# Ledger of designs, part 29: designed miniproteins, single chains, continued (4)

Each design is a single chain, and the fold is of that chain. pLDDT is the mean over its residues in the fold that is shown.

## One batch from the design tools (miniprotein)

Design m12985
Fold by ESMFold2-Fast:
Structure m12985 (fold): chain A 87 residues (1-87)
Amino acid sequence: SHHMEVLKEILDRLKELIEKIEKGELSQEEAAEEVREILRTVERELPGERDIAQLLRQALEAIEAGKMEGAIKLLRFTADRIERRIA
């Protein structure tokens, strides 16, 4: 379904984002912007996925506060949640 295809796209984007952050390839501001874009896509295409949107908002707040280890954990938790929904 379109819903499942969008979830898979969000999952792939989150995995790429986590890898880039862990490799030091993104600044704090670039990481924040990518989470904002992912969040906008979730809110537009998946308005019923309120828990995923909330987790992404928490990850964004952690990034904006410079708490990158906490942000990575929240992004991983969000990715794991989506993987369970798709499986």
Scores: mean pLDDT 90

Design m12986
Fold by ESMFold2-Fast:
Structure m12986 (fold): chain A 65 residues (1-65)
Amino acid sequence: TSAGAAARAAAEAGDGNGAAAGAQLWKHTSNTPEAEEYAELAARASRAGDDAAASRYQRLKGEAG
């Protein structure tokens, strides 16, 4: 799913070696804006009680938008 692709891209972007691969995945998820994907992931992390992950996804939302 596009949400899964955004999550993988975000994780790989945090890894220097995976940053380029992450950027390519984000480019291929243009069917859904990456900012919307990160917003959804942030909301889900917050619901799960993982405020640190929610904060990270919100930051990635800003980077993508």
Scores: mean pLDDT 58

Design m12987
Fold by ESMFold2-Fast:
Structure m12987 (fold): chain A 68 residues (1-68)
Amino acid sequence: GVAAEAAARVRALAEEHADDPELAALLRQMSDAIERGDLETADRLGVRVALLDAAVAARVGEILQEVA
């Protein structure tokens, strides 16, 4: 489903950023929240991702837009 596809792509993004353990951990948590349909937690985590790396947050936004 759409949520599973979005979660998988965000998790792949976390693997691409494994050299930044804080960012990777937030992306993994966001992927889990998306997969569960916990949009409130996903939104809060997205804000934290944007504070660490605006470009990565923009890429998350693209992923969510593409799978909608």
Scores: mean pLDDT 85

Design m12988
Fold by ESMFold2-Fast:
Structure m12988 (fold): chain A 80 residues (1-80)
Amino acid sequence: HMTLKEVAEKYTVEEAGERLMEAYQNKKPLEEVIRESVIYQGIVWIEEGKEDLPHPFTGKPIGEAEIDEVVEAILKKLKE
């Protein structure tokens, strides 16, 4: 599973923002829009030097947070 730190090495903040906008504009499923939102926000926090701060949905350091676990936590919160 890919962590937020691994995805931050793969995409810039600008690229992640474009991916999020594309998912939203193309009316992708809510889960995919949430996934791109998690990726975008995670990359922003890592660029701000916040990779060691606890992720609000998992409590794990932001850099170590697995994207799939964060997405699942958000989806579970929205369904309940």
Scores: mean pLDDT 85

Design m12989
Fold by ESMFold2-Fast:
Structure m12989 (fold): chain A 83 residues (1-83)
Amino acid sequence: DIEKLWKEVEERLRKDPNAIEIKDRYSNEPAFIVDGLYFPSLSTLLKLFPEPEQQRKVLELLERIANGGDILESLQELSKLFL
């Protein structure tokens, strides 16, 4: 239920004073900049990680954020998957 996880992540990001909501260039959906780090939309995330192992890592990070984990630390870990 990745859509539900994403809504919980979006809610936390919108409440974070270090997060700026932007429009994702690729999907036209909401994306975020958190302390200078780009956090893509869900549609972009799903397209960037078609491999099952990478999808599992993304899901684990989204679950961590949704469950009240540190947003910046989780996003830094997510950004390492992009590069």
Scores: mean pLDDT 76

Design m12990
Fold by ESMFold2-Fast:
Structure m12990 (fold): chain A 94 residues (1-94)
Amino acid sequence: MEDELKEKAAELLRPAAEALAAGRREEAIRLLLEAAEELEKDPALHRYAAYAYTEALRLLGADEAAARLAALAKAGAAPEDITRLARRELERLA
């Protein structure tokens, strides 16, 4: 189960990782947000959606917000709560 979910998440996140490795930061942010939206459609992948939204925030320069969300995830907060908080921070930046 874990390996199958991880593989699907990796496949959806790969374009963003490749863009970031190529130095295309704006493209990486867009691809992370697109991947996060796809990941959150499946409850089993919500932790990966939370990760993708948090990384998009970090790349957008919202380092303090991203660090708080990463700390909450490490403390065992529900992925749905992390996703909700990350979306609120993204909305504030828009």
Scores: mean pLDDT 82

Design m12991
Fold by ESMFold2-Fast:
Structure m12991 (fold): chain A 64 residues (1-64)
Amino acid sequence: MKEVEEVIRRLEAGEISLDEARAKLLELIKKAKTLDEAKAGTTGALLVAGREFDEELARRRAER
């Protein structure tokens, strides 16, 4: 469920590159659609993560 937030955290720490983090996010989106997306409520997280994810990348690069 909070796997999306975990990916963002790792990106902030600089442990994962932009490409790596993006690939992880895409996998989560596909998994959520295949599994119990409606019950988990992952849709909301994935939708927000898409935009927040991009914002985090830009901010991290600027703060660096």
Scores: mean pLDDT 60

Design m12992
Fold by ESMFold2-Fast:
Structure m12992 (fold): chain A 68 residues (1-68)
Amino acid sequence: MEEDFKLALEKAEEIAKELGGEVLQLKQVSPNTFLAAIRLPDGSILLLELEVKDGEVKVTAQARIPPL
């Protein structure tokens, strides 16, 4: 559980770093699924659904919310 959270957080931080953004939130929504919110440089929010399975993190869904 805590190990899966760390893997999901590392993946979210990696994606945020590549995009020049920052991780705002990581929330567990099921036993192996996490929702990450990343603020992008343009002020938009990238929402990622992350699944942790067998030590691997997979992006299973994504959505982008425009700036407020």
Scores: mean pLDDT 81

Design m12993
Fold by ESMFold2-Fast:
Structure m12993 (fold): chain A 69 residues (1-69)
Amino acid sequence: SALEEGEAKVRREAAKQIGALHLEYQDKLATASPEEKAELEKELLEQVSQVVQEMQRRLEELRRQAELA
């Protein structure tokens, strides 16, 4: 269905963004001091959380639109 295809796309886009964030922070963490590592790990968790929250919001909107159709 269009809803299932839309949800799959939203989840794929979120997974890709999370993967890119992990790669970016892996590079930063490799050259970071111990103090910088703690802050970078916190930033990574916050950014991943934001991507997950946005994904959930988009999934909820798709479901609402499907219910109204």
Scores: mean pLDDT 86

Design m12994
Fold by ESMFold2-Fast:
Structure m12994 (fold): chain A 91 residues (1-91)
Amino acid sequence: MSLFEKLKEAIEKEDVEKFHETLIELLKKFNQESLVELIEKEEERKELIKRLKEELDKIKSEEEFLERFKEIAFELSVERGVEQLREAVLA
């Protein structure tokens, strides 16, 4: 199976561990492995899978998947930053 087919299967099954492993391989293929830092927490990976699952039928290539992943991961990173600032408002 292609990396994209493995990713689709992991998303459909909501297999967070298999998704993460396959995603790292895809990111390595495109020399963008550092993007995994945007989804270091399991909660972030679960939310990413949920959002991708809703759009899975519209994603037709590895390149389209990578672009959509970047968009969602960036959105999640911004949401995380806002929550960290709220918690840090002791200062």
Scores: mean pLDDT 77

Design m12995
Fold by ESMFold2-Fast:
Structure m12995 (fold): chain A 85 residues (1-85)
Amino acid sequence: SAAVEKATEKLKKLLEEQAKGVETEIERVSPNKLHVKTPDAEAEVTVEEEGDNVVITVKAKAKASALHPEAEEGTQVIRIPKELI
């Protein structure tokens, strides 16, 4: 989908701009997926088309550490009307 590809490209650029000066790695792992890595956490961002909306799913996982002996994960879903992309 052109909307999914366009949204994924815009999101990657936005994340790269926000990450300037921060230890963050952003990679496009597939046409509709981004992987974001920091020393303490990682996230997979998936962009999908659902009717008149683009759905962005963020699966974030904090890495296990001395302060957090178990890794924690969370999922957030953002819906954006295609007309705004």
Scores: mean pLDDT 73

Design m12996
Fold by ESMFold2-Fast:
Structure m12996 (fold): chain A 98 residues (1-98)
Amino acid sequence: MSERLDAQIAAERPEIVAGARQLLNDAKELISKAKEYLEKGDFEKAREYLRQAGVKAIAAMILAAFAGDEETLNEARSLLKEIDGLQEEVDKKIAEAK
């Protein structure tokens, strides 16, 4: 029973990895937008773009884990750490602006 599932996963693996990498690229673009809004002092938009980037990075991590692609999985983990750091910076700036 597992053999059919394993064969299907193997056949779809390149497409799954490509999808995960596209999600990482989308997350990187959203991080760039978040940094732009952070520089402009629009902390609410920066936070929203970081939230969207986090969703994309988590989705990429899940797909990479499912496909067994350690390189893409590690890249997704690194990107999530960057998002967490930027989110803390944005939250601090929002608190300081009161």
Scores: mean pLDDT 82

Design m12997
Fold by ESMFold2-Fast:
Structure m12997 (fold): chain A 92 residues (1-92)
Amino acid sequence: MTPEELERRRRAVAEGQAKMRELAQYANDKIAELEKLSPEAAVKVRKAFLDAGSRVTEAIAAGKTPEEMRAEIDEAQRNLDKAVEEAKSEAE
């Protein structure tokens, strides 16, 4: 492995971990709001966050490039946002 390839992999891992911390804060805030309305809705968002975390972890383990990692993170964020919207609709 070249030093450049190693640095790209380290950057991909760092970006994935940083985004997971951001997603965790977002999910925790939404879960806290939803628990006041519906415990079942909160469980859905928690599950969606765990699924998103698994996706990012798998991408890191697969040695994806920074560009591929960003695509996986964007998809995980979209799936989490959709779960929050669905949970809010069910809590109403």
Scores: mean pLDDT 78

Design m12998
Fold by ESMFold2-Fast:
Structure m12998 (fold): chain A 71 residues (1-71)
Amino acid sequence: SALEEKAAELGRRLREAILAGDWAAYREAFAEYKKLLPDIEPKPVLSEVAEKLREIGDEIQKELAERRAKE
């Protein structure tokens, strides 16, 4: 579905942003990811995608917190 495709694309964008250290791109992609979560969570097929995006999001948030802590 379009939601599944968008969720997969957001997952790729989040991971690419963290690998590139592009925090602006990360924040934009994560905002879209958060908006998509309410549409993903109720559907079993989409819940796998939501879990993968959540894992990536947690990794990115951890790295952002570490970066901010160094300031």
Scores: mean pLDDT 66

Design m12999
Fold by ESMFold2-Fast:
Structure m12999 (fold): chain A 94 residues (1-94)
Amino acid sequence: MLIDQSEIEIEHRGFRIRVRARLYDDGRVRVIVEAEDLRTGETRRDEAIFELEPGESRRARFRFSFESNGEELEVEVEIELNEDGSIRVRAEAL
């Protein structure tokens, strides 16, 4: 069952980046990163699953290559599981 969810959306260099972090009742956090080139509609997606204890954080970097225009995009995501059982997500595009 889904316990908590955090979503952020950023735009960087004509890309729309959506990061979704979902905490499940077994203590796993699923992180999904979707990047869309707004000019072409080309979409790239990656995901990671983390096991976090309350009070812990994890950082992950996602790299996307867009063949249509030769562009590369890196997204760094930080996930924090708070002591109260809520999750927080932060992301930056590079």
Scores: mean pLDDT 82

Design m13000
Fold by ESMFold2-Fast:
Structure m13000 (fold): chain A 81 residues (1-81)
Amino acid sequence: AKAEIVERAREEIARAQATDEPLSRDEQIRVVGALLQGLVAAGKASVEQVYKQIDELAKQLGLPQSQVEGLKKGVDEAAEA
């Protein structure tokens, strides 16, 4: 369950890389953000679970704190909808 979110994010990134053009870092962040927001909105993951996955992705991608906060804000907004 917990590992599934990270695996799905990696699959979406890999799929996008195989199509029109390689994803930039900003595009990778956008794809991950959309996936995580979708999981929360669909009730398939809690905000807390998604926050932990964002923190792990930030370590792997070397994201600055401002990008991490942006991703978390998007998740909060999706949870309110």
Scores: mean pLDDT 70

Design m13001
Fold by ESMFold2-Fast:
Structure m13001 (fold): chain A 71 residues (1-71)
Amino acid sequence: SLEEKIKRIIEEGFEHFRRLLESGKMTFQQAVMEAARLAVDRGEKEGIPESKIHQAIQELVRRMREWYEES
């Protein structure tokens, strides 16, 4: 379903973000931008409407920022 595709993109994007930071080679901002960019690319490839990709990226960025603030 569309909802399952959106959830997967957010979850995989967040996991990718964490791995980028754990590598020690990226700043927080660089990891956010890279994870968001790849999530957009994946959403487009999966045929998700742009409005829903935009909402998914906003949620992904929110989760990444909250995680960083708690760390």
Scores: mean pLDDT 85

Design m13002
Fold by ESMFold2-Fast:
Structure m13002 (fold): chain A 81 residues (1-81)
Amino acid sequence: VKLSDEQLLHLMRSLAEREAEDVIKEVEEGKEVDIEAVREQMISSLTAYARNVHGASEALVEEIRAIVEEKAEEAKRRIEE
């Protein structure tokens, strides 16, 4: 395996942070954003990436989901101020 579970979790956290920052930027640019739809899309794409590209176990996918939910909630708070 190219990445350890710890390395994969770190990568997923970084990717989730980047996607959250992109969403915040879109809202700042005046785009209409459904934050719940974005959250579900982030969870779906990042967990699929971890599972299909890195062979993540279902337990690890659940940890990744928690990280993505954390970052999406942080973005929502920043958008709401």
Scores: mean pLDDT 78

Design m13003
Fold by ESMFold2-Fast:
Structure m13003 (fold): chain A 90 residues (1-90)
Amino acid sequence: DAGEAAFLRALEDPEGTRARALALLEANAAALTPEELERLRAEIEAYVRFLEALREGDYETAKRILLEVYGEEYEEEIDEGIEEVRRLLA
């Protein structure tokens, strides 16, 4: 699974993931509004913090970050995703 492989690579290198995501955002900045740019930058930073929490085994913090980003309506999907990650990292 290409998505799983990409996720594991991101988890292995959160700072490299941040740098690559910000570089991609910068390359597309001219096509984005200032509000979109700020939102996407915040999402990238949240994703990196999520990866860092997972690396430390702090699944409670990882869940909180995703709830703050996506909202409570996605709590079931977030719980399922975190459980899949826990199985993958076991």
Scores: mean pLDDT 82

Design m13004
Fold by ESMFold2-Fast:
Structure m13004 (fold): chain A 79 residues (1-79)
Amino acid sequence: MARELLEEAEKLFEKGKYLEAIKLYQEAARLAAKEGDRETLAEAYRNLAKVYKESPYISPEMGERLAATYEKLAEEIAK
């Protein structure tokens, strides 16, 4: 379930559908957390960081801050 949402979000990101990709990555993270799937959760957080950094819908300052936050979350989960 969570893994399938990650794959779909990645396809949306590749197509430049940043907002839809963010929504699916967030849903994948939520499901992975509920399932106790730490690896998929960390991957979802890393991908969220990348999307926020590249998204034209978020200011560069906010995008960098959100990316740093999700990168930290992924590092903590991976421990």
Scores: mean pLDDT 81

Design m13005
Fold by ESMFold2-Fast:
Structure m13005 (fold): chain A 74 residues (1-74)
Amino acid sequence: MDPGKDKTIKKIAAILSSLPPDAQLSAGQIAKKTGISPSTVSKGLKKLAAAGIIKINRRTGQYGMDWAARNAEK
């Protein structure tokens, strides 16, 4: 048990980190894979991107793991 930790954010990061380096997912695809609501996934993705853990593809609007910064400390 870990008060103040978003289990949702960890689950999103785990899904993205399990992808091949060239693979990207939309917020809706992550929601379907994780069973989390799309709005919650979008909020988690924004927090992860702001922390430098994931990156957004500006052209497609999809999200991928920043494998250069895949360290779970962030």
Scores: mean pLDDT 68

Design m13006
Fold by ESMFold2-Fast:
Structure m13006 (fold): chain A 72 residues (1-72)
Amino acid sequence: SMADIQKAAELLREGLKERSEEAIRRKAREAQKLADKAGDTVGTKGLENALKQPDAAGLRAGVGAVLRHLEA
């Protein structure tokens, strides 16, 4: 649903403000579940790929790309 997409985008925006990598990962995992529930395959796969990044910089870049997709 659009509400699930909106909540996912909100979580990713909150995640990008976090200084803790683990806090970003928790919010990204929750957003991935919401994107999947909404049937957004692109957002779901984007977050799967972001969460595979081993460092905070790669994770943040991937999360930012998915946020731009969800807000398009």
Scores: mean pLDDT 86

Design m13007
Fold by ESMFold2-Fast:
Structure m13007 (fold): chain A 88 residues (1-88)
Amino acid sequence: GKVSELLSKALGHVVKAAELLPKEGAEKVRKLINEAGHALNDGDYEKAARLLIEAGKTALETPGASKEAKEHAEKGIKYAEEALKLLE
């Protein structure tokens, strides 16, 4: 459905952001990504969306994050927020 498609796009972008981050920030973002993945597998799309927004925000707040990492984080947040809005 539309929600799962948006969450899949959000996940892809925050995973890409994590790949581009310094190790310490990448580890924090990956923890949130793993929690979001568990929520998705459980069908808890609201929890998954909130965790992906948190993952993106964590990436944006990471010292030394590149412009490319920040762009992926912002796209991840936008897709997750769009998914969350559809669940309201």
Scores: mean pLDDT 90

Design m13008
Fold by ESMFold2-Fast:
Structure m13008 (fold): chain A 61 residues (1-61)
Amino acid sequence: GAAAEEELRRLIAEARELERLGVRAVLDGDQASLARYQAQSKELTARARELAAELGRELVG
């Protein structure tokens, strides 16, 4: 449904933003922030994959 698609888009966008922040942390030499952003991005990507799998079953008709 539309709500699940919106949530999926939000999760993917947030994960990509965290990866972008991670790249910035590498450039700044901030290993602690890099580790945090990578962990958060991985968690959001896992949630997005779960939601995408649910939506995939709805789209395969």
Scores: mean pLDDT 79

Design m13009
Fold by ESMFold2-Fast:
Structure m13009 (fold): chain A 77 residues (1-77)
Amino acid sequence: MEEAFSKLSEEEQQEILQKAGEVQEAAGQVPESKLKEVEEISKKTQKEVEEHLEKGDYKGAIQALEEGAKQLRELAE
């Protein structure tokens, strides 16, 4: 991931970091009783982001982060 991430433009890197921050914020709002589900969603999201970046699919990486944040927000309800 980090090697593929470094191939992005500065603006694309900032967008990825912003979306990753949104995922982390959503995860922080989930109750401790659901931490296992948070870990599973975060791991899946990271894998999908890595796969998209390795293929040069920046938009797919952003979409994976947005979907992960959405799932974590639903879990925090």
Scores: mean pLDDT 79

Design m13010
Fold by ESMFold2-Fast:
Structure m13010 (fold): chain A 110 residues (1-110)
Amino acid sequence: GPLSIEEAAKKIIEKLNELIDEVEKTMSPEDRAMLREARDILIESLNYYTKLALKEAEKDPLKAEMVWDLAIRFVYEGLKLLASRIPDPEKQKLVLEAAEKFYKEARKIY
């Protein structure tokens, strides 16, 4: 059957961790620290939206779906914003490619 919102959130977090781990392998120690801090902020935000979606699920299932869609878009836009902060164009491209891969894969999970 379809995944629960909680199961979907767990898979999204796992995918985000995998993508950040791949990108950070090619980064300087300073850029790795920045990527990890951004990842942690994005995970905290996703957990917050997941809790909101779960609270709404019993009262307004359509609103719960909208909050969940917003959570995935927030992570995607957050990764793109992170990429814009990386001064190296080649490293910026790697983070942008990770963001696109995340968004495509995340849309398949829920």
Scores: mean pLDDT 77

Design m13011
Fold by ESMFold2-Fast:
Structure m13011 (fold): chain A 74 residues (1-74)
Amino acid sequence: SLREIAEEAGVSVGTIRRAVRRNNGDKVAAMIGLALQAIREGDVEMAEKLARAAAKAGASELTVQGLLEAAREV
């Protein structure tokens, strides 16, 4: 559920809901977008939490690994 994803990421349900809306209801795309934004902002901890939340939303293991690697390249 969106609540479970929000709890995993440590963000509000409203943040997740807005991201999902911006991505035409695609929870995986929404979580990837939020993780990439956190990487661009240099927030490694948030990027890692969002990558794990993407896995709960149904992202592939390869996608999650790629996000975690990108978060480590500061």
Scores: mean pLDDT 82

Design m13012
Fold by ESMFold2-Fast:
Structure m13012 (fold): chain A 68 residues (1-68)
Amino acid sequence: ALSDEEKKAALIAEIRRLADELDVDPRLKDALVALAEKETSDPSFVITDESIAKILAGVRELLESLRA
């Protein structure tokens, strides 16, 4: 099983990959990565497969809406 740090790294990498796939503005990509890093660094944030999936689904929906 992945550690919490490995799960965080995988989440950030997936956000970067999704932004690249959708050809998102670099400034927006950097902002999304920074936001995810800030949120996952909060002591109250619990890293679970469910929370990761929810964040990725939200990022995908946001980027798709901006591309449309």
Scores: mean pLDDT 74

Design m13013
Fold by ESMFold2-Fast:
Structure m13013 (fold): chain A 84 residues (1-84)
Amino acid sequence: DEAKKLIEQGEEYLKKGDYETAIKKYQEALEIAEKSGDDNLKELALEGLYRVYLKMGDYEKAKEYWEKSLEIAIERLVEAVEKV
């Protein structure tokens, strides 16, 4: 899966402190996940973007990506509760 590979690469660049490359990898993964409708991959990519911006001190961007990730997570939890 190309999106999973991009998320893994984003994590590696984030660990190395290459925030610009990490952002590019996570954004590419997000685009693929959005096109495929894979909410798990969308959450992972958005969480990655949140972590990068948080480490950069860009709290406004970090908050935006955190809120988008939380929205998807809440929708998934609501769907899961209906099956209990």
Scores: mean pLDDT 81

Design m13014
Fold by ESMFold2-Fast:
Structure m13014 (fold): chain A 62 residues (1-62)
Amino acid sequence: MKKLVGEFDLANGHRVLFYEHEDGSVEVKVLDANGHEVYSIELDRETAEEVKKGIEEIQASI
């Protein structure tokens, strides 16, 4: 029941995935270069949008 709402590739080969739950909370998963989950955190929608914008801004600057 998770909807993928964001995906970013990081410079170290890690991937960040944003999944929106039915209640509007967002689960952020970090996968390594082999697809293993190394980190997971649940954020509220507003915080997740700020984190997503921050990643987009950093990647646009590199």
Scores: mean pLDDT 76

Design m13015
Fold by ESMFold2-Fast:
Structure m13015 (fold): chain A 59 residues (1-59)
Amino acid sequence: MLDEETIAIVAERILQDINMSLEEFLSLSEDEQIAVLKAAGYNLDNEAVQKALEYLRSL
């Protein structure tokens, strides 16, 4: 289920897994954000991960 609450939970989990604050993550370039997620083992083909990344970028 990909409601806003689920997307927000996935986004928060991503920040926890990469050990980075929202401010630190948003200070990265688009390419650096993608590289950090891949290094943490996130699959960017996953819809929940894509929507979480979009959500983080919208803040």
Scores: mean pLDDT 81

Design m13016
Fold by ESMFold2-Fast:
Structure m13016 (fold): chain A 67 residues (1-67)
Amino acid sequence: MKKLTVVISQPLTEELVERVIKSVRSLLERHPDWEVLILTPDDEETIERFEKRLKEEFGDKVSVERL
């Protein structure tokens, strides 16, 4: 099982969230056995909301942690 780490170096905006979701969707469509870890400088509440949205579409294949 391969895990890809994605680092977001700026606070999440609605546009950036949409772009990340589209990128993850494309990646997991091509590589369904991969897991994605997203690191972001946002606060815990923002991270929890973003992770919830990702898990609704991708399940346990995607997680978000604080950078």
Scores: mean pLDDT 81

Design m13017
Fold by ESMFold2-Fast:
Structure m13017 (fold): chain A 70 residues (1-70)
Amino acid sequence: SKEEIFQKAREAVSKLDGELKEKVLKAIDNAESKGYTTGEQIIAEIKKTGLSKEDLLKVIRLLREAGVIP
């Protein structure tokens, strides 16, 4: 369900440091508020926050390990 995918995304990013975690969680909240339902849409919203390539790859890895994206 879409509720499950957002729960998994939030749980996965809980391993990030405080500042990066807050920024990514806000992007996830924005994706949910827009009615997005896929991990790819969540990643697209996170990309809009202007994360470094290194931080973005770290977030993508966490989301993949959590099953939010293949």
Scores: mean pLDDT 84

Design m13018
Fold by ESMFold2-Fast:
Structure m13018 (fold): chain A 63 residues (1-63)
Amino acid sequence: EEEKERFIKSLKEALEKYPELLARVDQALAEGRITPEQAERAKRRIEDSVAFAKKLLEEIEKE
């Protein structure tokens, strides 16, 4: 109900969906729609976003 609770829920939902994002990158690479370099760059951005979300979640919850 509070903004903090909704934000925490959104972060957790995003973390649950990151494997699907990685799978989509792998599928695009397998189908030849992107290069290996583009796939690595996309995965890095996804991983950085996940790490950032985890850090935010920890900082919010530790209080």
Scores: mean pLDDT 77

Design m13019
Fold by ESMFold2-Fast:
Structure m13019 (fold): chain A 94 residues (1-94)
Amino acid sequence: SKVEEELEKARKAIENFKKTGKEEDLKKALESLKKALEAAGEEASLETLEELLALASEVFELGVKYGSEYIKEALELELELSVRILELAVERVL
């Protein structure tokens, strides 16, 4: 699926960043995560949103550690995903 393709691209970009320290790899990771979220749409499963959040959190942590310009964008994605996960969790309990 397009979601799985973009998630795999994000994972590879994160691993490349850990090896190279190049800002371009964090940018690629964020772009791929955003594309995965877009491809998943409003019907995104909890499992997909949790995977996206885990990867967005890793990008944020790496951004903080290396002083990246992408810290804010990574945090904004984490917040968006966290809200969507919370909404789905509340809907499932109620």
Scores: mean pLDDT 86

Design m13020
Fold by ESMFold2-Fast:
Structure m13020 (fold): chain A 68 residues (1-68)
Amino acid sequence: SPKEELIERVREALVAHGYEGLAEQLERMLAGSPSLESALAFVRAFADSLAPHHPELAAELRAIVEEV
């Protein structure tokens, strides 16, 4: 499903940047989201919060949201 694709891509991006523990937690939170729309909104907000300190990861997360 598009939601499962979003979760997998977000997990892979976080792991690639060394955030394995955060990836596991975020995967659980996204899996609990009631809709794809709410999951996409969460990832977008999360990317925005990361942008000042992790601009490359933020850009990857935004790209994932646009592709799904």
Scores: mean pLDDT 84

